# Designed miniproteins, single chains, continued (3), part 47

Each design is a single chain, and the fold is of that chain. pLDDT is the mean over its residues in the fold that is shown.

## One batch from the design tools (miniprotein)

Design m9716
Fold by ESMFold2-Fast:
Structure m9716 (fold): chain A 74 residues (1-74)
Amino acid sequence: MKEKAAELYRQAAEALRNGDIDTALKLVVEAAKLEPDVNRGVATVIRVIGLILEGRYDDAIALLNETAEEVLKE
């Protein structure tokens, strides 16, 4: 269900904004599992982890919100 995947990506972005990395990663993985595009789901998980490891939290938040928007446009 694409609406649920998009909502989970947005919730992950909010968790990152609040500094809750553990919750954000759990939500991104759950969103990726429900995501209709498997390649986008896997790529989003990998890219978010990479951005977090680099301390680029604002970029990770932007990516999650952009991915949620892309999912909803399908």
Scores: mean pLDDT 85

Design m9717
Fold by ESMFold2-Fast:
Structure m9717 (fold): chain A 76 residues (1-76)
Amino acid sequence: SRTEELLEKLAKYYGISKEDFLIHLGALYEYGKISKKEILEALRKYIPELTEEEVEELIKKGIELYKKEEKEIEEL
């Protein structure tokens, strides 16, 4: 899918796994309280054609993974 292709490209640019990229993105959005627009502008430096819809899908997946990791960390 297009989302998977974008994840692969972004993970490669940041030199991390797709899962780690999503967790970082989710943490940045939820914990950093950064807007979708700010994330879109930052990511467009690597992928200029990136759309708001694609960023929203990435953020949603990142939040889901981040919340799972946050819960697991609290149990440690």
Scores: mean pLDDT 76

Design m9718
Fold by ESMFold2-Fast:
Structure m9718 (fold): chain A 117 residues (1-117)
Amino acid sequence: MTAEEYEAALAAARAVAEGVRYARARGVPTRFTLEIPVPDPANVEVAVELILSLGRGGADALTVVLGAASPEVLRRIAQALREAGFAEVTLELRDASPEARALAEELLAKVKAGEEV
């Protein structure tokens, strides 16, 4: 990912957060789905910035859909979800091992409980 692509992603995240604040002020529930089909360190950090921006905007719900993800990627996403503080959170894994699914379920339970991940 280039610096220009990263800056464009941050600008988009800010615009979405403003839209969420507008909807919230009018009593409209906000629900988002964020898909990362091929997680890598660069696109995961962009996703983290978007997750945190949605949380700052006061979004009600977020579903994160991940392709094949390492334990480090799962923990990074879970940490961002916990910090964002959504009322409803779902983490869905595609093509995941049983071990990766078990870790994601454990991390999501901690996120929902407000515990460290």
Scores: mean pLDDT 80

Design m9719
Fold by ESMFold2-Fast:
Structure m9719 (fold): chain A 56 residues (1-56)
Amino acid sequence: SIIDKIKELLEKLKTAKKEEIPELASEALLLLSEIKDEELRKKLEKELKEIIESKL
């Protein structure tokens, strides 16, 4: 499912090199835009933001 793909990308982002972050983050954001569940989308967007902020 799209949700499983997003979760996989978030896990990859946690261990990714700094130079890999933009590509992985952009892919995750694209998939997030397709989620109809507002609450789930917000939760995953928050997790993505926290991971990116931890890498900067």
Scores: mean pLDDT 81

Design m9720
Fold by ESMFold2-Fast:
Structure m9720 (fold): chain A 78 residues (1-78)
Amino acid sequence: GAMAEAEAARLVAEAQSHLDAWRTALDNGDLPAARKHLTAAAESIARLRELGFEPPQDLLDQMREVGRRYAEAEAAAA
């Protein structure tokens, strides 16, 4: 229904916003900020799936790219 579709669109926008912030935090070496935005993006994606919507493929591809960069940065900091 229209309400679920509106919530799905909002969750996609929130995930993209957090993904952009996550990328910026990684570029600045701010691992605590990167982790915060990673968690928020993942929660938005999980909620989108709970509503029965498939996340956009471009968003998932971006998540995988930034996730790999985050894992590399975490390993270097350990």
Scores: mean pLDDT 86

Design m9721
Fold by ESMFold2-Fast:
Structure m9721 (fold): chain A 62 residues (1-62)
Amino acid sequence: LKEGDIVRALKDQPAPNSRFLGLKKGDKVEVLKVVNEDWVLVKSLKTGKEGYVSKSDLEVLE
């Protein structure tokens, strides 16, 4: 994963607070920033909303 990558959610992701982005399995997002080993900041291509998601729950589409 790197900035600018388009990636797909591998499973439904809850949004426990406003910092996290809620996703459904199959949703496509753009990586805005790789924050650390576990977390990335992404933007939903469907809604335009931004938030953190778990890196392990994303698949790079290339």
Scores: mean pLDDT 76

Design m9722
Fold by ESMFold2-Fast:
Structure m9722 (fold): chain A 60 residues (1-60)
Amino acid sequence: DLVEQMKKLPLLADVPEEQIRKAIEEAKKTGSVSEQVVGPNATRIAAAYSAITGEPVKVL
């Protein structure tokens, strides 16, 4: 599960699981992660998602 993999990353140690879950959902639907939907950690979560999946994702 992507959520569990991302939660174990040092980059996301202080990021709430709820934000990670929302970011994954948004990235799968739109190819982007927005601060308005996910919160102030959108950029870090997007970077981690891209690193794990190999897919480019936009931060809005």
Scores: mean pLDDT 81

Design m9723
Fold by ESMFold2-Fast:
Structure m9723 (fold): chain A 67 residues (1-67)
Amino acid sequence: SLADQLLAALEAKDWEGLRALLREVFTLPRAEAIRILREFFSRSKASDEDRDKASAILEEVAGEREA
């Protein structure tokens, strides 16, 4: 699943892979994107530093969509 791929990228600290996967999530219908993101954040066990980095990338990708 996309949530599993997002978790794998976060664990590997693959920030460019995480960004690409998040762009893919935002191409999905909104309800599906929200469900995937909720699963990703609920299952993530990363450090606070890595979570902050992932959140910053998410905000950047979301900003691209809203522009």
Scores: mean pLDDT 81

Design m9724
Fold by ESMFold2-Fast:
Structure m9724 (fold): chain A 91 residues (1-91)
Amino acid sequence: SMEEEAEKLAEETLRLAEEVIERARRLGDEEAVRLAEELKEQVKELLEEFREALKAGDLRKAAVSYSGLAVLLGAAVYELRLLERREEERE
């Protein structure tokens, strides 16, 4: 279902954001920690908006919120890749 797909996007994004926070803290990358914490809050808000839209039968609004969740997943993946690259280049 669309709700199960949105839940999976949110859960994966939160998992990746938490991984970014833990690894960024080990590197002393306070900016990456801040960005990942912002991502966690945005995921929670968009998931709530998506659920409310589905409950109201507003499929257009649900599609917009779902698209937002997919964008946040991409952002979390990108932040993790930047962090992994920094770890690889560490002396």
Scores: mean pLDDT 86

Design m9725
Fold by ESMFold2-Fast:
Structure m9725 (fold): chain A 62 residues (1-62)
Amino acid sequence: SSEEEEKRKKEEEERKKLGEVLKKGAEEGKKVFEEYKSGKPEYATGRALRAIGDYLDEFIKE
C-alpha cells in the first residue's frame, strides 16, 4: 500500500545515508588506527573517539 511504500523509501534513504556516514567514518578510523600502530596507543585512542564523535555530530546535524 501507499503507506508501506513511503516507509520503504524512507528506510532506503536512511540506509544510504548510514552507509555513506559509516564509510567516511571507517576511512577516518583507518587513519587513526595507523597512528595507533605507529604512535602512542593512549593518545591515538582519544583521537579516534573524538573523530568518531565529530562524525556522529555531523550526521545528527544533517
Scores: mean pLDDT 67

Design m9726
Fold by ESMFold2-Fast:
Structure m9726 (fold): chain A 120 residues (1-120)
Amino acid sequence: MTLEEVRERFLELAKKAFDIISDMKAAAENGELTKEQLEKKSKEILDILREMFELARQVATPEDQELIDEIESLLKEIERLMKEAVANYDDKEKTLKILDEISDLFSRLVQLLAEVLRRA
């Protein structure tokens, strides 16, 4: 992949993940999000985030190591929160709060990944 192709793919993946998270939050608020849908969409988000991280690693230099370490920590926290949302599915208020936390962490993750790509 060229650096331009990596950036285009990154933006496509970021938009797709954002749309899935937004749809999950809306469905949860309306009581329409099933546990099965939450599990499936959580897996889709994690797969997208892993692809985005792999793209960032392809262009990262040794000087980016602190950014890469923070990104990896955020990915682990998002994965933990998604598992917690599934475990607490029957608690609507707790699930919505966890989805909001995932949304905030996702925004921070995208900003850090975008910084690695800009530095390349």
Scores: mean pLDDT 84

Design m9727
Fold by ESMFold2-Fast:
Structure m9727 (fold): chain A 60 residues (1-60)
Amino acid sequence: MVARQAEANRLANEGRKAAEAGDIETATRLYTEALLAGGASPDLAERNARQLAEMWAKEA
């Protein structure tokens, strides 16, 4: 349980850094993996990951 949450947090942090660097493709992939590790469905993970990547890239 704890290990899965730690992995999700690590992937989310890497995704944010990729988005801030302008690498939307890498950020979307990392956020998708983070959401899946956190227990999200594949459809929800992919949709939310793309929105998170685009949001952080826009704010950078």
Scores: mean pLDDT 77

Design m9728
Fold by ESMFold2-Fast:
Structure m9728 (fold): chain A 72 residues (1-72)
Amino acid sequence: MEELAKEAGIPEEVLQRVIDEVGGETARAILQAVVDLKPKTPEEAIKQVDSMVKAVKNGRELVAELRARAAA
């Protein structure tokens, strides 16, 4: 994951926060997606990471709602 963070220009402190918030496996997937988007600046990369972290948190809530609907 350090290699992906370096390619995206993401500071190690930001990487650690993402891991703490969404878990290492999800953090790696987010970093890979950001690298694939080829951000022009480290600030753009950090913005994309933050947006994806929020999307994952919102998606986890949506999945819980969909599970409740499927059980009904």
Scores: mean pLDDT 76

Design m9729
Fold by ESMFold2-Fast:
Structure m9729 (fold): chain A 65 residues (1-65)
Amino acid sequence: SHMAKEQARKEFEKRAGELLEEDTKAINEAMRKLKEGDPEAGAQAASEVLEKSAQRQRDIAAAEY
């Protein structure tokens, strides 16, 4: 839904500010995929990966591709 998608977007923007520019571009492309595919499933996946520790930072970029 719109609210879940909006929250996932804000969380991604917050995380992108903490990551490197290269990671930011990868996240933006993943966000585009979320929008194209299923916004509900995309928001759910984004929330889950954001809950993971910094150790999963690299996996987040790879898993969303």
Scores: mean pLDDT 59

Design m9730
Fold by ESMFold2-Fast:
Structure m9730 (fold): chain A 70 residues (1-70)
Amino acid sequence: MIPVTNEVAGAVAAKAYELGASPAQAVALANELLGRETLSEEELRELVRSLGFSEEQAEEVVEAARRAAA
C-alpha cells in the first residue's frame, strides 16, 4: 500500500504530465488520489491506464509514487 500524501499525489501528477497527460488530467488524477488514504500499486496502474496510458507508462507513474512515498 502506498500512503497518499501531497508529495505522492504531486509526483504522480507531475509524471503523468511528463508522459503526455493534459494539465486537467494530471490535476484530476492528483485529486482522485487525495480522496484516498492509501492505494495499492494495482489501483494506481488502473487509474493511470484509464487515462489512456500504456502499461509501461503506468509503471513509470507507480515508480514515481514509490520514490515520493520514501
Scores: mean pLDDT 80

Design m9731
Fold by ESMFold2-Fast:
Structure m9731 (fold): chain A 63 residues (1-63)
Amino acid sequence: SMLEEKFREFQRRMAEIRKKREALVKEGREEEAFELYERESKRVLEELGVTEEELKRLALELL
């Protein structure tokens, strides 16, 4: 389904963002890492048209 395809794309994009965050943390730039993660995560959700509510629902199904 389109929703599953969007979630797979979300996972791929989040993996890239996590790598960037980890690089900043290794440099001792923890505040910048947090800001980058918050900003980029929100942007990915907006670009893919996935809501936080949809992510919460999926998380409940995986618990």
Scores: mean pLDDT 78

Design m9732
Fold by ESMFold2-Fast:
Structure m9732 (fold): chain A 83 residues (1-83)
Amino acid sequence: SEEEEKMTRIALFVGELAAELKELGVPTEKIAEIASIVARAGMGLSLEEAEKLFEKVKEILEELKETGDVEAAIEKVRKLAEE
């Protein structure tokens, strides 16, 4: 079903995101915070909307790689997840 596909895609994306954040040295509690925000937002969206959310989160991750500003990245992810 589309819901099963969406849940699988969310799990895979969040896993990849968490792995990349860990490689960047982001603390476990901050990784859990970001992952929770992204997963909850994705669950409230269609599969197509969730994929668009993931692309925008990837852009925030690329900016984090350049800046090292974890708190700014968390705030951007929170704003992105707002209705």
Scores: mean pLDDT 85

Design m9733
Fold by ESMFold2-Fast:
Structure m9733 (fold): chain A 70 residues (1-70)
Amino acid sequence: EAEEIANEGIERIRKLADEVIAKSPEHADEVRRLADEYIGEVYRNKDDVEKTKEAMEKGIAELEALLAAA
């Protein structure tokens, strides 16, 4: 359950990072670092459904904000 949520969140974070990079390639390194940080947070909390979901939602929201600003 938590592992499935973690894997889904990681995939969504990676896809969003790719979209931000496509729109703002000059920020690619920073976007990749940010995505890796949130992916790591999701992995650290994958035994706790609520914490995994919170980490996933934070990463997605931050990347979506960057995509909107690009």
Scores: mean pLDDT 78

Design m9734
Fold by ESMFold2-Fast:
Structure m9734 (fold): chain A 67 residues (1-67)
Amino acid sequence: MEELEKEKREIEKKLVEAFKNQDVETARKLIEELAGIYRKLGMKEEEVEKRVKLYEERLNNFLTGNV
């Protein structure tokens, strides 16, 4: 679990950089990788979806200028 937590933090860090660069392709790939880590942690799909949706909302806000 601790190794997955470390990997999660690294992906979150890269995701922030992708948001700053408005790199949609990289950001979406990182969000999918993050979802994979949640699933490996044994989280239920509903909880995984809620967490992923939070990042997708942030991505959409950055790309569309929608607040």
Scores: mean pLDDT 75

Design m9735
Fold by ESMFold2-Fast:
Structure m9735 (fold): chain A 65 residues (1-65)
Amino acid sequence: SEIEERRRKIIGLLGENKVNDEELKEIAKKAGVSVSTLKDYIRGKRTPSAATLRAIEKATKEVLS
């Protein structure tokens, strides 16, 4: 699904760029979610809405710019 493909891309970006806890916190804040919620999405314990996932992807790209 598009949601799972986007989730995998985000996880890949976070891993490839060796994103630290401070950057993860900034991504979560910019995306409007808690760090705990973001980690649950990354772990696949919860599936975000398409809008939330797009916000996380945008925030990740902004932090890694």
Scores: mean pLDDT 79

Design m9736
Fold by ESMFold2-Fast:
Structure m9736 (fold): chain A 71 residues (1-71)
Amino acid sequence: MTPKEELERIKEMVEAGAPDEEILAELERLSRTNDFDPEVGELLAQAREAIRAGRREEAIRHLERAIELLE
């Protein structure tokens, strides 16, 4: 699975109401296994903070922006 496909899957998890711990674990794993450019890395950090704060709609927005940057 490409990093873009993995982010699309994580976005689907957020939309489906998956537990915060599962979403955060997947985002942290993706960040550890991939060398993203700084802009994508920052968007993923913002998505993690949004999930921790219960701001799932904001997290989805950050994930969508990251997906766009990965082509």
Scores: mean pLDDT 84

Design m9737
Fold by ESMFold2-Fast:
Structure m9737 (fold): chain A 64 residues (1-64)
Amino acid sequence: SMEEELKKAEDFVKEKEDIALKMIQRRYERGELTPEEYQRRVEQVKKFADSELKNRKAEIEKKK
C-alpha cells in the first residue's frame, strides 16, 4: 500500500539522518569542526533529509 511505502520511506530517511547527525557530533567532539561548521553541517543534514523524503514521496505517488 502507499501508506506502507510512505512509512518505510520516512523510517529510512530518519535512520540515515540520525546516523549522519551522530557522525557530525563525534567529529565536533573530536575538535575536527568549529561550532559554526557543526551548525552548518547539522542544517545541511536536515535539509538533505527533507529533500530526500520529498523525492521519495513524489516517486511513490507516481506509482499510483
Scores: mean pLDDT 82

Design m9738
Fold by ESMFold2-Fast:
Structure m9738 (fold): chain A 63 residues (1-63)
Amino acid sequence: SSKEELEEAIKAVEEKRKEGADEKEIERLLELLEFRRELLELEEEPDKAIELLREAAKKLKPE
């Protein structure tokens, strides 16, 4: 499962952080993983994805 793989990846990054890995690389990896988590949440809740798209569309027009 993509969600399970994501959780394992986050844990691996946190373990590398504890081992003294480069903090900037850790931050970049965590940002990428957070973005992926958000995408998975939208996939799990299509109603939420549709709502976000509607809100984005409103920003393209003056209110």
Scores: mean pLDDT 71

Design m9739
Fold by ESMFold2-Fast:
Formats: C-alpha cells, structure tokens, sequence
Structure m9739 (fold): chain A 89 residues (1-89)
C-alpha cells in the first residue's frame, strides 16, 4: 500500500477499534491490525511525513518528528489494549 493508503486505513481501523472496545475479541483483532499498519507506516516514514508536511504546512523535519512521536504513542496505547483484552479472554 502507499503511505496515503496506510494513513487512511490506520484511521479507519482505529475508529472501528473505538466502536468495538467493549468486544474483547474484536478489539484484540482490530488493535493487532492497527499495530501492523502503524509498523508499515514506520517503514514508509519519509513518504508519510511528506504527506503530513503538505497537510499541516509544517517543514518536513518537523512533520517527520511529530509523526514518529505520534506513531510511537499509538503503538504503546495499542500494546496496552492488546495486553488488557488478552487478559479478558
């Protein structure tokens, strides 16, 4: 997938995860899927940062740093959700 497609798909999966948070099986599946999409975005970080820079008007280096920080925070949050949901199953 392109970086643009990965960004869109990650947003969609995160929204679905929010809606399914009370369903431990679905929440676990969606959280794992979101984490995989974020890991793919990290591999395409330069392309994703160019998109963010264009959308936000930030310089590329600032957009890249912001995106890297956000992806790391999202990964930590998703790992916590996965751990909590696995304990409930």
Amino acid sequence: MSAEELLKKADEVLEELGDAIDDPEKALELAKKAKELIEELEKKIDEAAEIVAKETGLPFEEAKKLLEERLEQLKEALEKIIEEKEKKL
Scores: mean pLDDT 81

Design m9740
Fold by ESMFold2-Fast:
Structure m9740 (fold): chain A 63 residues (1-63)
Amino acid sequence: SEKEKVLNSSVSELGKLLSEMSKAEVEGDLETAEKLWEAVKEPVSELIKKLGPPAQEKHEALR
């Protein structure tokens, strides 16, 4: 439940950024679109971190 809440929040934020990037591209504002792409990298990295590393790597680290 707690993990689901955190994941949902991250996905929602990503959706917001993608929507704004699409709008900026339609308006021809490439500078804003590029800046939004940079902002997307942070939420994506955080989402991957919350999901955890691959099972094989995780088990290797625990040994």
Scores: mean pLDDT 66

Design m9741
Fold by ESMFold2-Fast:
Structure m9741 (fold): chain A 58 residues (1-58)
Amino acid sequence: SEEVENFRRELEFVKRIKDKERALRAARALVERLRASPHADPALIAEAEALVAELEAE
């Protein structure tokens, strides 16, 4: 769906953010939006959550 494609595109943009604080803020916001969406792909949610964990560890 268009919503799923938009979430995937947004995740790819977040991965390209060079500022770690901005990337972490954007990744957290994306996770919350994905969790709120009834059509969110569980694999995409997991990938976004993994990105948050990686950024928090760094």
Scores: mean pLDDT 80

Design m9742
Fold by ESMFold2-Fast:
Structure m9742 (fold): chain A 82 residues (1-82)
Amino acid sequence: MLEKVAEWAEKQGHTEVAELLREAQKLYDELVKKGALDSRTLARIIGYVLAVIGALLEGNWEEAKRIAEEFVRDLKRELEKS
């Protein structure tokens, strides 16, 4: 899922957004491996994904980067708790 969005962002020249989305995908995969995905965490992840896609569709790359950075930070915190 996130890899295809990252590939699209990279093709548009937004490599920083693509790198952040790939980092988020890796962190998500680690949460899945640990069995640390509860319904609240999953809802937050879905919210971040939709927010990034929305910003990218609007052409707001700065907002997409900001949201992706926030997404990565939230996933890192969740991994530390699990």
Scores: mean pLDDT 82

Design m9743
Fold by ESMFold2-Fast:
Structure m9743 (fold): chain A 57 residues (1-57)
Amino acid sequence: LSEEEQEELLEKLKEAMEYAIKNGDKATLGAARKEAEEYLSEELLKEFEEYLKKLQE
């Protein structure tokens, strides 16, 4: 994935995480995390993890 495609994916994964947390959908959270680990750079994956932590506050 290009850098732009990775940023677009991160945005979509953030929306999926918000939905999953609001609905207690652990399966969707797990799927989003797997996609992040597979397609995102280490830097963007860290941003994903930080966003997830903020949503769980």
Scores: mean pLDDT 80

Design m9744
Fold by ESMFold2-Fast:
Structure m9744 (fold): chain A 86 residues (1-86)
Amino acid sequence: MTLVITYKNLSVEEIIGRVLQAIGYELDGYDVEIKIEGDTLTITIKNVSDELIEQYLKEAEEYKKRGYEVTIKKEGDTTTITLEKP
């Protein structure tokens, strides 16, 4: 399965933190792609476990409580989570 996480309206510090997290997944043997476009960060993780997807879904719920706009799409083997800072 593939997990795609898009963060919008992030500060530079927040982008750095998320990039370091993504590098951690790559070091753990996941196939990770990182794209930075202005204040938008997209992280794609391939061959992800259901457990990792559930962890990101729980994180998305916490961001929603903090006022982020959260969109979750499931299309075949791909789960896309979009988190937009207010």
Scores: mean pLDDT 82

Design m9745
Fold by ESMFold2-Fast:
Structure m9745 (fold): chain A 119 residues (1-119)
Amino acid sequence: MITLKESGGGTFAEGGSVTLTGQFTGDLSSILSVSWWRERPGEPPRFVASISADGSKKRYAPEVEGRASISLDKAAKTLTLTLSNLQKSDTATYYLVAYALVDNVLRIVWGQGVEVTVV
């Protein structure tokens, strides 16, 4: 079973930066990609950034492109998202999401989320 744990949330200044860390457990061979999603107050969850399990493919949502960076440390089983030039609209709960094969079935696994407030 894959488990996901987010950290690095809190309250941050507008124009500053935040580094969110997602840790996952389980066999990396079952993971196809890992991503960050966010849920703003009153909105559905939206895609932020993703990286393939081999680290070769990165994707960013248009609203964070140029100010977001995603990286995967396979040995540490750690996914890092750095978001710079913070805007009040970055206030959201951020979720680590894994796209994985579990018992030969494609599954999406969500973490519990971490809150980020920009003031």
Scores: mean pLDDT 83

Design m9746
Fold by ESMFold2-Fast:
Structure m9746 (fold): chain A 93 residues (1-93)
Amino acid sequence: LSEEAKELIRKAGELARRAAEALREGRIDEAVRLLREAARLLREAAKAETKDPLKAIQLEFLALVAGSTADLLERGLLSVEDAIAVAEAVAKY
């Protein structure tokens, strides 16, 4: 991974961890905002990753998962428990 992509991934992971904490505390709106910001950073990381096309695709997919989780959570179509699991998985990447 490029250094720029690594930094963006690290920041996205921190936001995803904060989103999981917000969900555990019932702060759904905050978690939605944090997951959308994480998705944006992961998408920028994918664009910054110019050396490995497969890793860029994996980052794009992770961004889609984070963003879709936020949308489904906001619409009440995803459980808080499932959203926490996704946020934790994104944070560990």
Scores: mean pLDDT 87

Design m9747
Fold by ESMFold2-Fast:
Structure m9747 (fold): chain A 88 residues (1-88)
Amino acid sequence: DDLKEGLKDLPKEVQEKFLEAAKYFEEALKALAAGDKEKAVEYLEKAKEKLVEALELLGKATGDEEKAAELAKEVEAYFDAQIEKVKK
């Protein structure tokens, strides 16, 4: 998995959160393909939560908490926009 290879140098806890986010995002895409909008929204919200957690942990691990917080806001805005599109 290219994602796991790209994350290998990060702390294990950060890697685990990014992999959880990726899993939920994959499930959201499967739900969208199946026409299950409610399930897609649920998985997108879970992916958002795990990705934000991963960024917070990464910021603490690297000492760049301000940049991590900015990225987390961008991630939240992106997922919220996608969720609203799916709900329609």
Scores: mean pLDDT 81

Design m9748
Fold by ESMFold2-Fast:
Structure m9748 (fold): chain A 86 residues (1-86)
Amino acid sequence: SAERKAISALFAATVARAVEWLAEKGYVSPEEAERMRRFAVETAIDAAKALYKEGKKEQALELLDFVARTLPEYREEFEKVKKEIE
């Protein structure tokens, strides 16, 4: 189950980054872009915690690193979770 959550988190983070670009160009509403970003952040944190609970600490940290690079505006939130599981 944790691996499924991780895959969903990776897709959500990547889509959220693309949607931010579309919102900056005026093609997508700021509200929809923010909902997508928040969904991606929550999904990634949930996935990382699920991986950690399954004993997959290294994979959890790798996921948090990836999403922090993809959504650097939320890096502090991901870094807090990383410190909790280190």
Scores: mean pLDDT 83

Design m9749
Fold by ESMFold2-Fast:
Structure m9749 (fold): chain A 72 residues (1-72)
Amino acid sequence: SKEEILKELLEKVPESKEDVERLKKEFSEEEQEEILKKVKELLEKGEPKKAYMEISIELGIKRLEEAVNKVF
């Protein structure tokens, strides 16, 4: 489940806590599910730091998209 993926990430990468909280607040349930599919794949490959970076990148992209949408 989504909660199990996030729990595994937090156990392996405790420093991801703030970004995980942001993911839950700033993304819709559907957007969270798509991001967490990538996170799950990276965790299964034994790349928990890359899984964390994926969340950080997606948060950055969302902020950029919101900024662009306000200009156009």
Scores: mean pLDDT 82

Design m9750
Fold by ESMFold2-Fast:
Structure m9750 (fold): chain A 68 residues (1-68)
Amino acid sequence: SPEVEELGRRAAELAKQGNYDEAGRVIAEAYKRFGKEGMERAGQIAGSRLTPEEASKLAGAAANVLGE
């Protein structure tokens, strides 16, 4: 969906800026609005635009926001 794609792109841009807390909140918002599938798609889109280290940091930040 276009909205999930936009959330994924936004999370990647925030992560590239070092704003992992905000990037994690964007991924968590994808979960709240679109469920697990939307979160997984947004995470995949963001991860494809990031280094493995950046993607790992983003995943940790998103887990923290979700209380996991």
Scores: mean pLDDT 86

Design m9751
Fold by ESMFold2-Fast:
Formats: structure tokens, sequence, C-alpha cells
Structure m9751 (fold): chain A 82 residues (1-82)
């Protein structure tokens, strides 16, 4: 429960940073959120957050951030899509 709340907090900060053009802060918070999400073991949230950050990263011109976060969540996303 606490790990999922921290994941949501850091993902929200990562999306905000991407919208503001702060790519390094977005990468840092996004990867931290991914770590907490892996601890929570929630495949649906992993898929939803990965998709949301991919859209924000694409709009910011930094798909590399979304790829790094998605790669860290790959096992959970694959479990949701199975």
Amino acid sequence: MENLKKAEEYFKKAIEALKNGDVETAREYGLKAADYLKESGDPKKAYEFSREIAVAAAKAGHLDVAREIGEKLKDLIDKYNA
C-alpha cells in the first residue's frame, strides 16, 4: 500500500517535470516511481503509468525517458498484457 502511494507521487512529479521541460528530474523521479511500483507488484498500474509517461515524453521530445522507465517495468507490463 505505501509503495504504491510513493509510486503514484513520484510518477506525478515525473509527468510534471516532463511538461516543464525538466528532463533529468523527470528521469530521476520516473525511475524512482518504477522502483516503488515493482515493490507493489501491480501490473495494471505499471501499464497505466508507462503509457501516461510515454505520452508526456513524446510531447516533450524525450522518448528516451519513457523507454528507460518502461524497460524497468517491462516484467510487470508483460504480466498485465499476458
Scores: mean pLDDT 81

Design m9752
Fold by ESMFold2-Fast:
Structure m9752 (fold): chain A 65 residues (1-65)
Amino acid sequence: SERDRVAAALQAAAKEVLAGADPEEAARRASEEAGVPVRLTVEPGEIVFTADTPEGPVSVSVPAP
């Protein structure tokens, strides 16, 4: 489904950030892979990626390394 495909892209971005990647670059790549805009929210100790799909919003977070 669209939602599953988008969720996979966001999870890949989260894994890249955990490995030391730039969150903005990870979000851009996820947006390209998913084909939908990905929003980046930076909170103390946590980074959240969010995207909207026809089935509803999808969010994936990564804890502080």
Scores: mean pLDDT 80

